# Designed miniproteins, single chains, continued (4), part 61

Each design is a single chain, and the fold is of that chain. pLDDT is the mean over its residues in the fold that is shown.

## One batch from the design tools (miniprotein)

Design m14234
Fold by ESMFold2-Fast:
Structure m14234 (fold): chain A 88 residues (1-88)
Amino acid sequence: MTLVVEGTVSGASEDYLSVGGRIVAGEARQGDRVRARVRTAGGGVAEVEGTVVGASADGAGIGGRIVRREGEINVGDAATVEAEVVGA
């Protein structure tokens, strides 16, 4: 099932990315493992293997290891995340 979050980059390093924001599609559960694609408003793109680090009725945070990155991604950038929950 695909989780879609619109939000802001909350953490960024060479190997790590986190985004928190509003759930616009799907459902999130804290601790779920995900494969996610992140796209920033400035055109930066990343693929992340990570976890749902926080979840509420209307919001989610996703954080994890960057497996692919294209362009610059900075803390504070507006971003959309499309995440697939992997494994039970």
Scores: mean pLDDT 85

Design m14236
Fold by ESMFold2-Fast:
Structure m14236 (fold): chain A 83 residues (1-83)
Amino acid sequence: SELKELEERGRKLTRELIEEVRRRAEELERNGPESKEAHAARLFASILEGDDAGAAEAAERLAELEENERARKLLRAMAESFR
């Protein structure tokens, strides 16, 4: 049915979006592996992929680079929630 075709298209687009986010995260990591942007992109990609271990690692690393105390505490809490 047309509805099943729309559902399949939605699933495909979601997968393609997640793959695109990971690809952009890898690009940022190549350009600046220790940058806040690279770690933030890795965190987002890991969350979308359901990679809790990767999300925890990226959040903790991002927290180490974060200068804002409130943001740092939130990132550490996020890392603990993925463990």
Scores: mean pLDDT 81

Design m14237
Fold by ESMFold2-Fast:
Structure m14237 (fold): chain A 70 residues (1-70)
Amino acid sequence: SAEEEKLKREALKLSPEEILKKLEEAKKKLEEAKRAIEEYGATPEYLEELKEAKEKLEYYEAVVRLAQFG
């Protein structure tokens, strides 16, 4: 699939340390989005930011899995 091909390209271009840094950044962004919703309410704008942050985290978790296990 196009998503699997993208993950393979990303894993090949990034060092393991860079991949882990991207994963950590994605985790931080997700927590920031959750905090914004908690403090300011679940507006469409904050929900979209949460969705994007969650998708980025899932993406880099998949990249880490691919880089370490296949």
Scores: mean pLDDT 77

Design m14238
Fold by ESMFold2-Fast:
Structure m14238 (fold): chain A 64 residues (1-64)
Amino acid sequence: SVEASKELQKKLQEFLSEKFKVPVEELSFDGKGSEKAAKLIKEAPEEVKKELAELLERELEELG
């Protein structure tokens, strides 16, 4: 649903903001922030990518 998608995006923004010490407003998925978010994910250490994968798995399980 739209609500579930927005909640997931919010959690992803907060996760990236916390891990990379970047303001949430710079990680907006509506345009300018999406490129920065993608770069952070691409360049993330394996440990951070694993935590992100676990976050996504948990959220997707709750949506099913």
Scores: mean pLDDT 72

Design m14239
Fold by ESMFold2-Fast:
Structure m14239 (fold): chain A 95 residues (1-95)
Amino acid sequence: SVGLEAIERLIKAAEASTDPEALYAIVEGLIELAENLLEKHPDDKELAEFILEALERAEKILEERKDELDPEQYKELMERLERVKKRAREAIEKA
């Protein structure tokens, strides 16, 4: 899936990023792509599980690097991640 490849590329880019501004932009893009894919494929449990895993990996990166990020940007990303993770979990539970 082109969408799955795009998610994988973004999470790998986040893990490889040394620039806090680039990290913010990559995670922002990952969140937007995840929201779009969940909306287009609401019944795709496997996709939702893959998205949840990628979002959890992004959250871990942000937590490990929180002192490098602007506090307001960090809070915004963490709140958005929690909302999209909740949507992914709901999609998984509905099969």
Scores: mean pLDDT 86

Design m14240
Fold by ESMFold2-Fast:
Structure m14240 (fold): chain A 56 residues (1-56)
Amino acid sequence: MTPLTGEALENAIEMAKVFLVEAGASEEQAVEALVKFGGISEEDAREVVERAKAEA
């Protein structure tokens, strides 16, 4: 799949931060939510969650 970049990446990182901070979701739950609600691949979702953790 095309790598997640630009505005889509920024929006995905913010979404991951909400799941991790506001919802108290685990890393696995955040990945699942990004795939289900964000339409992101599991690989991209895992990278987004790692970036969100680093930026939070």
Scores: mean pLDDT 74

Design m14242
Fold by ESMFold2-Fast:
Structure m14242 (fold): chain A 67 residues (1-67)
Amino acid sequence: MSAEQQKARAEAEELIREAREVAEEDPEKALELLEEARRIALENGDIGGVLRAIGEELDLELELKKK
């Protein structure tokens, strides 16, 4: 991967990690972090990163909507 792709991948992974840390206390902020991670991964062709971010988003959204 190029240096730009490596940096973008690291940034996306960092955002996912931060989202996990705040998800319990601030799920809205966690969703924003995951959306940014997904965007960065998508722009850099990191399909694995996109799928990870989407998975985290879905899990969090399901928890928020659970009655």
Scores: mean pLDDT 78

Design m14243
Fold by ESMFold2-Fast:
Structure m14243 (fold): chain A 63 residues (1-63)
Amino acid sequence: SMEEFRRLLETALERARQGDLTGARAGLKEVRELFPEYAEALDEALAAKTPEEMARRIEELLR
């Protein structure tokens, strides 16, 4: 569901905000497997090279 999608993204966002790029990336990969229709948008976030950039991209997905 969209609510489940948002909850999982919020968890990945929290990890990114804590500086855990590896954990945030693992979370986004899980979301990608569960919601393949959003794969392109999630791949954009997964391309982030820093926790700060990843957090910003996840925030855009939640807007």
Scores: mean pLDDT 86

Design m14244
Fold by ESMFold2-Fast:
Structure m14244 (fold): chain A 68 residues (1-68)
Amino acid sequence: GAREELEAAYEELSSDPDFKVTRIGDDRLVVESTAPVEKLIGRVLRLIGDYPGLEVKVEGNTITLTAK
């Protein structure tokens, strides 16, 4: 379900030192990227493909993941 996808995304992103992941409540992650823009774009595309239960929003170097 969307919550399980959110936990999987948290573990995936937290394993990469270029991404600082913060939990907001029980339904949202805020991810601050220090990665090059090409790596950030690649990660966003993978998140959209791998986690269809999550809403993915990007603003600058910040990714917001919300359980649908």
Scores: mean pLDDT 86

Design m14245
Fold by ESMFold2-Fast:
Structure m14245 (fold): chain A 59 residues (1-59)
Amino acid sequence: GEKYAKRAENAAKAAELLGDAEGAKKARQFSELARKYAEQGDEEKAKEYMEKASEAAGG
């Protein structure tokens, strides 16, 4: 879980650095969910939201 939450957070930061306000906003929301599920031990959902954050960030 933790690894996926960090990757989701990095995707959101990358979108912010690239100036993609829409992508950054969505990636941040997905990264928050990835972190929440990682804390609950739900590695599958943490990975799912990490992938959604990466998509929103344009990666």
Scores: mean pLDDT 80

Design m14246
Fold by ESMFold2-Fast:
Structure m14246 (fold): chain A 75 residues (1-75)
Amino acid sequence: ARAAQYRAWGEAGDPEHVAPLIEALKDPNREVRAAAAYALGKIGHPEAVEPLREIVETGTGWERDFARAALALIK
C-alpha cells in the first residue's frame, strides 16, 4: 500500500524521497496524504515546509492537523 511505503520512507530518512512525497501530498486518498506528510516531517527536509504550510492554510480540520504535526517535526 502507498501509505505504508511512504511511512517507511519517512523512517529511512532518505532525501531522494522528498520530491515524490511532496507530490503525494496532492493524492486524492487522504490516508496517502497523511502518510506523505508524516514521512516529510520525519525526514525533516526544508523543501517540505512550504507545501505543508499550504495545507495548514487551505486545509480543514483533519488535513490541517497532520500538516501542522509534520511541520512541528521539521522545526
Scores: mean pLDDT 76

Design m14247
Fold by ESMFold2-Fast:
Structure m14247 (fold): chain A 59 residues (1-59)
Amino acid sequence: MKEELKKGLIEELKVPEEVAEKVAELFERYGKDMLKHEEFAKIVPAEFMGKVKEFIEKF
């Protein structure tokens, strides 16, 4: 699950590996509720925010 999410973020959304790793860790801790956590806004660059949110919601 974590590795599948990380792979999708990198390969489909072209998210940097460091950011994808942090997003996958946050998803492992909070699941989809990570989208409401303040850490999510801090780790994801604004340019990827919408795409990452949509990807997590559909995952």
Scores: mean pLDDT 79

Design m14248
Fold by ESMFold2-Fast:
Structure m14248 (fold): chain A 80 residues (1-80)
Amino acid sequence: GLELAKEFLLKALELLEKAGADKEKIEELKERIKKAKTKEELEEIIEEIRELLEELDIDEITEGVIMLLLGMASLFLKKG
């Protein structure tokens, strides 16, 4: 599931950018996701995305969708 996990994380970053996250930080994380070769690298990125989510004052619906995308990415990393 590495490729599917990357897809969900990239979608989460798009929502974070629209919610007001730092565009430079989002671009850095997108590049790291694309270059990641291991599940451990993606798990570190998921944790950083969770930290960004906590720093943002975003609506509950957008936060919920991002949390679901992160959960799906984690699921595909744990089973693949």
Scores: mean pLDDT 82

Design m14249
Fold by ESMFold2-Fast:
Structure m14249 (fold): chain A 68 residues (1-68)
Amino acid sequence: SMLREAAEEGVRLLREGKSQEEVAETLTKRYGVPLSAALDAVRLAERYLAQGDEDKAIEMAVLVLEGY
């Protein structure tokens, strides 16, 4: 799924230390997701990454992107 690929790339970029805004802009440019959807997905993913749960960060980001 393109949205799953977007979520996986977003989580990877967050782990590399990119800002939420930079990651969201990258997802908008590469996958054509709306900026608002990308920002919501990235913010939620970072919260789960802070808890050490990368798999949940990806799944929650996919859910947000699919809900738009």
Scores: mean pLDDT 89

Design m14250
Fold by ESMFold2-Fast:
Parts: C-alpha cells; structure tokens; sequence
Structure m14250 (fold): chain A 92 residues (1-92)
C-alpha cells in the first residue's frame, strides 16, 4: 500500500510539474485520482502503482484516455487516503 501511494504521489507531482492538473475523489474506501495532461513518465508511474496495489491484494483499476489517466483503488487505509489527498493539495 505504501509503495502504491508513493508512486501515485510521484505521478501527481510529475503531471503538475508538466503543466497538467490533478483531482482526487474519496468515496468510502475508494480513492479515484485523475491526472490531466500526464506525461509518459507519469502514466508509467500510475501503471506501476496499480500493478503493486493489485499484487498486495487491493482492488485497483487504471483507465488511460490519451493524456488523461484515472486510477481507482479500493481498500486503502484512512491515513493513506489523507496522505494522497494532501499531496494533491500541496500541503503534504
């Protein structure tokens, strides 16, 4: 779970640095992260985050539409959800 969150935070950082945007939605135990204008590097990190989450028994899904990437993960702890949300806000 921690590796998944770290990779997602890095993907968010790269997308924002490239002039893209990011949004995070939390619904119960489900977190959805959307990256817009994501670079190939950010897309690759998001893909690895989903792969690691699935290997750890979490439900994770990746949707790619051009330069828009949506990652959905279920089963993250509240602390992991908060850490991800705070990274998007830039408060860490």
Amino acid sequence: ASDTISLLIEAVRLAVEAGGSVSVEIEGDRVTVTLRKASDEAIELARKAVEIARSQGLEAELEIRGDEVTVTISGLSPSSQIALALSVIGLE
Scores: mean pLDDT 75

Design m14251
Fold by ESMFold2-Fast:
Structure m14251 (fold): chain A 101 residues (1-101)
Amino acid sequence: MVPALSAAERAALEALPQEQKQIILKGLAEAGEILDAAIAAGASPEELREAGRRAAEIVRQAADEAAAGLSDPEKAAAVRAAGEKYAAGVLLQADAVAAAA
């Protein structure tokens, strides 16, 4: 399970054009599926951390792809920054799950 979006992150996502919004939602779903699959498979702490790294990379790539479709460079930079922050949260959550296992 990936971290829930904050109210500010949800508002920013809803303000994006439909195509960019769908790119981010797809990336978040894929990241969540990677973590959920590892947990369901009874993955080791090391495998859970690796799943977290893959999930974080999917989030970063989705943010970069969505940002590349934006004509406003400030909005593109904000999307990339939000993606990096969310990816860091994914890594922290995967590490916490691994430490608890």
Scores: mean pLDDT 81

Design m14253
Fold by ESMFold2-Fast:
Structure m14253 (fold): chain A 60 residues (1-60)
Amino acid sequence: SEENREFLERKLAELEEGIAKYPEVARAEGGLELKERIQRALASGDEEELRRLVEEIENR
């Protein structure tokens, strides 16, 4: 859905800023892996995949 896309786009921007400021911390906390997962989900256009990823992030 549009809400899920907007949520993931915002989280992607936040992760990119965090990676730029603290790259080693982002690596240790799985930030690079999460960034790649979000980018792949957004590129796939699979609404169910987007929804599941949003739920996973919200439960962290």
Scores: mean pLDDT 79

Design m14254
Fold by ESMFold2-Fast:
Structure m14254 (fold): chain A 78 residues (1-78)
Amino acid sequence: SPIDKWIDELERLKKENADNSAITRRLEAHIQALRKVDEAGLTEELLEMVKYMKITSPVGVGDVAAKLVQEEELKKLG
């Protein structure tokens, strides 16, 4: 999955920032959002959004993934 590359980079950033609990928690949340996008079959939607928004940073990709997960959760509620 194309998502694996971003997860690997976020895991590396998490390791490099191990002394900062706020950063590591945010990075872990981004990793979990990316995994949920992949599990939900939303990888192509993520790729299109990332391309449209011209996002290149793994943190920026994680922010888009979190929004996609939230939107899918809202669809299940109503």
Scores: mean pLDDT 83

Design m14255
Fold by ESMFold2-Fast:
Structure m14255 (fold): chain A 86 residues (1-86)
Amino acid sequence: MLSKEELEKEFEEAVAATRELMERLRELARENPELREEIEEALRLVEKYLARAEELRKKGDYESALYQATMALMLAASALTYAERK
């Protein structure tokens, strides 16, 4: 089982990675107007997962917070992969 310190570190890394992918998605939406609607929907869902992750972290539930942050990261990565293919 991950320690509290390991959970906190992984949470911070997942959030940072997600935010970097979100910025790349915003750039792709600017350069590819045809993908904008799909990217904006993905960004809205990512932001909802990140908001839930932050609320769980505030409550001290680092395991659930990491899960929500990981869902945000996976969604952002999937959206970027899709957008980069077409």
Scores: mean pLDDT 83

Design m14256
Fold by ESMFold2-Fast:
Structure m14256 (fold): chain A 67 residues (1-67)
Amino acid sequence: MSFEELVEKLKEAIENKDVETAVELAKELMRKYPEKREEILKAVGPLLKKIEDEEFGKAVEDALLSR
């Protein structure tokens, strides 16, 4: 999958509140595109705030920041 396709799927998983899929996609993005961490955070950050699920948001952010 391309970077753009992975980011799109991550946004979809966040909107669907699918924590497991969102975390797995975030880890995949960091494994393949670690240099694009800031770009990914900028793209999905507003969505994570919008869902207002603190545990979900932290899990995804931790996956993006720890890898």
Scores: mean pLDDT 78

Design m14257
Fold by ESMFold2-Fast:
Structure m14257 (fold): chain A 74 residues (1-74)
Amino acid sequence: MESSLKKLKEAIDKAVEEELKLLEEEIEELEREGRTEEAAKIRKELEEANYKERVKLIWDRILDRAEERRKAAE
């Protein structure tokens, strides 16, 4: 059986990959529209965010999705 820690790590890894992919797509879309300044701002914000802040953002997104699914199941 999988440990809770293993499940948590897999969920984090998957969420990180999904969120990064979506952010890259948003940045590319802005660049295609000629909004290079906005794209650069997002890139800079991601670079300035420390590891703890990045982890918190990912956790908040995971928790929000879990909460929405729980409310939908009620």
Scores: mean pLDDT 69

Design m14258
Fold by ESMFold2-Fast:
Structure m14258 (fold): chain A 61 residues (1-61)
Amino acid sequence: MQEVLDKLSPEQQKAVQEFVDAARAGQREDLLAEIERLLKDLEALKKFADEIIADREAARA
């Protein structure tokens, strides 16, 4: 897990970590399982992180 996260940019790592923290706070085990699947595909994980970042930028505008 950590080894895969280390291949992400700091911004992507933060986005994924905040999403995981929110999923845990909401008791969303289904979302945590989805993250576990994404960790097996680095390119899918990067795309997911980029989408979270883009959504946050849009929300701030």
Scores: mean pLDDT 74

Design m14260
Fold by ESMFold2-Fast:
Structure m14260 (fold): chain A 65 residues (1-65)
Amino acid sequence: MISREELDREVFLALVAMTVALAIKAGLSREEIRELIDRVVSKLPEEYQEEARAFGEELADELLK
């Protein structure tokens, strides 16, 4: 079964993904979405910040094509 640490990681990535998806739906610019990702990621535990930021940026870049 999934560990607590892995569950926390998945929850944090899901929160970033939902944030990006909702921001795009709301019509935010690429720059505004990147700023929002930075704000959300800064609230996560340090060990997840790099992965969450990369995931959010990649998702935003793909969805905005």
Scores: mean pLDDT 80

Design m14261
Fold by ESMFold2-Fast:
Structure m14261 (fold): chain A 61 residues (1-61)
Amino acid sequence: SLQKKIEEIKKEFEERIKKNLKKQIEETLKSTNLPRETIEQEAEEIIEISKEEMEKLLEET
């Protein structure tokens, strides 16, 4: 069904955006010389915030 196809497309876009953001954030944080564990934690927090923003955008468009 079209509904199922749309859901798959949305999930694919969401995954792509999340992976791109995570890589970009981690690369930026590496330049700060923070411990690896701190970089992972900070990246995860930023991703969670971004996920919430994306959900709002998808709901309002």
Scores: mean pLDDT 72

Design m14262
Fold by ESMFold2-Fast:
Structure m14262 (fold): chain A 60 residues (1-60)
Amino acid sequence: ADELLARATELAREAGRLPPEVAREVDELMLRAVIAVSQGDLATAERLIAEAERLLREAR
């Protein structure tokens, strides 16, 4: 949980460097992941964070 929250925070910082449309999509996924963590749903949070990380890589 703590590691997933740290990853979500890092993704939020990285998202600010992306095109606005992509940044918004990444931010939405991370907000949903943080909510999932707060609800104890670590599996959903992990999937959402992984998807956001993939979007960041696609910006290459």
Scores: mean pLDDT 76

Design m14263
Fold by ESMFold2-Fast:
Structure m14263 (fold): chain A 75 residues (1-75)
Amino acid sequence: SLEEKIRKLLEELAKTMIPSPVIDPNLEDFNIDEFAKLILELIEKGVDLESAIEILSSKFNNIGPVLTPVLVEVF
């Protein structure tokens, strides 16, 4: 399903994240379930890629740009 694809892409993205003192420490709590649910809702509503990045950034401490590799695969 699309939800399973989104979750898998988020899990792979999380594995590539390197802990760094320069990166927001809130990335330690990378919530795959919450991101997957919101991304799926945005796709189902017909939101475009650019708007989806802005919405995600507003809700999750500017996470939209970080999620771009996942978003370009599903939008």
Scores: mean pLDDT 69

Design m14264
Fold by ESMFold2-Fast:
Structure m14264 (fold): chain A 61 residues (1-61)
Amino acid sequence: GEMQKLVLRLVGLELRKIGLEEDIRLAEENPSLASQEEIEKLRKEVKEIDKEIKELEEKLK
């Protein structure tokens, strides 16, 4: 049903967030791999995903 679809979407967003946070971690540990501007872009993508997760969690209440 609709609830199951929202749960699957939430899981997908959580997995994508984990991948982006790993990329940020690696970039921060190795400054030669990414500039501060590139790291900030990845951080903005994580914030957008967090916003979508919170909106889905609100709907699942």
Scores: mean pLDDT 83

Design m14265
Fold by ESMFold2-Fast:
Structure m14265 (fold): chain A 56 residues (1-56)
Amino acid sequence: SEAEEIGREIGRELALKGATPQEASLEAYRVAMKQFDERDAMLAGIAATRAALEEI
């Protein structure tokens, strides 16, 4: 979904800047909540967590 794509991008970018997966997840959720419903925002947070973990 579009929300998951945004979450992956945020997760990757923040991980490269040294953010934790949790920090990346929270930021992705916050950003997605401005554009999507709560369910899609949660999916963005999960996608960001996975993307951030892949940068380790």
Scores: mean pLDDT 84

Design m14267
Fold by ESMFold2-Fast:
Structure m14267 (fold): chain A 70 residues (1-70)
Amino acid sequence: EAAALIDRGAAHAARGAEAAAAGDLDAAIRHYEEAIRDFEAAVAAGEHADQARVLLEGVRAALAALRAQQ
């Protein structure tokens, strides 16, 4: 279900942000990658595609910002 994928992706993104705030970059990257996979699957599923695209873009930007800090 697209809604369940969005919910799970959002949970992964929240864990990623928490890990990043704690300085655990490896955990943050892993959680953001998990969120990206869930949001990509939600985009493919259709009905919530626009919402999933916005969330996907946000997580991709967050991941890029973490990589740029190195």
Scores: mean pLDDT 84

Design m14268
Fold by ESMFold2-Fast:
Structure m14268 (fold): chain A 64 residues (1-64)
Amino acid sequence: SKLEELIKALEEEIKLLRKQIEELEEEIKKEKDPKKKTLLEVSLGLVKAMLASTEARLKELKEE
């Protein structure tokens, strides 16, 4: 069903977003340039927001 395909796609997206967060956090730890570090921190915030949104959508679909 299209619903099952969408749920699977969202679960895979959540896994990818979590991996991106871990990679960005490691890059931030290694970065010594304040300007580059700020850009990485902004990117981290955006990815975390996308993760929260995707998790909320998955929850709504599973409640239907």
Scores: mean pLDDT 87

Design m14269
Fold by ESMFold2-Fast:
Structure m14269 (fold): chain A 69 residues (1-69)
Amino acid sequence: IEEARKHLEQLKEALAPVAEELRKEGASDSAVRYAVAVAIQRGLTEGLTVEQAIELMRKTVADLQQAAA
């Protein structure tokens, strides 16, 4: 239980600056919010590292932007 809380805190702290960077790069707020939610959910359920969660977030935003085009 404590390990899961610590992992959630680490993911939130690591993903926040990445979310801001993606918004500055022109990603929509809705795409970034969805990508953060997916990265946190899968990070906790699949045991992803912070680096893997960041990569998943970036890929999710890119996939959403490509689908919108």
Scores: mean pLDDT 80

Design m14270
Fold by ESMFold2-Fast:
Parts: structure tokens; sequence; C-alpha cells
Structure m14270 (fold): chain A 82 residues (1-82)
């Protein structure tokens, strides 16, 4: 299944003005990435996932089918102002 794949995840944290605050890279299961994105949505944190510069929806089966084993995905997270 698509969720059984392992991906390289680049995590980019931005402030509310679009300034890049930090960038990290980790190897994770795609299932864990889906859980992270779901949790961010529950917390009301703006987050997008991109594959090769294209936004992808991890809740969409056609978008999940585009992801290959070992692909690099970017998680863009915008931190809320206090």
Amino acid sequence: AALDKTVTLKVKLYDSKGNLLSETEETIPLSLLKDIVTDLKKLGVPATVTLNGKEIDLDNDDDLAQIQEGDTLTLNVVLKES
C-alpha cells in the first residue's frame, strides 16, 4: 500500500510573514507523515505537503499513488503568532 512506503521528509518552518525559520530532513514512513499532517490540522496549524514543487493531499488516493519509495516530500508549516 502507498502508506507502507518510506520517504525523505524536509520540514520547513515559516513565520506568519513567510520567513524561513528552520529546515530539517528526516527519513520516515509515509503513514507517520499522514499522522503528523492530520495532527497539525487538528491543532489548526497551517501546513502543506509538496512533491517536486506540486502540492499533494495525503487524504487523496490519486495523490498518494504519485509517491514512490524513497521520494523527497517537503512539509511546509506556518507558525501562528502568539
Scores: mean pLDDT 80

Design m14271
Fold by ESMFold2-Fast:
Structure m14271 (fold): chain A 60 residues (1-60)
Amino acid sequence: IDKLLEAAEAFYKGDYEKGLELVKESGDEELYEKVKKMIEEGASGKEVAKYVVKYINELV
């Protein structure tokens, strides 16, 4: 969860490379593929960050 919060912060700041690496390190391959697809479809870093935060909230 801590790595996913750091990933959300990285995406919010526009650091997609760091955000994707942190998601990959979390071991959640489904989230990694979803986030990567969102970026490829033109989602903003803020939109990706919101999605990751929502995903974390659904796990708790």
Scores: mean pLDDT 81

Design m14272
Fold by ESMFold2-Fast:
Structure m14272 (fold): chain A 60 residues (1-60)
Amino acid sequence: MYEFRIETDSVEAAERLKEELERRYPDFEVRVEGNTVIIRTDKPLEEAIGAALDAIGLAL
């Protein structure tokens, strides 16, 4: 299992990123700690990061 942390510029941005990730990638375990989004998945780093970047593009 892999764990990735994505620091955003605000709690609101982190919550939006979480919602987009859960909508697009329901098999990801996503949680928010302050302005940081934490993703746990059994997928390789490259796939998880690609998914996160795609979700960031959707959430702005």
Scores: mean pLDDT 73

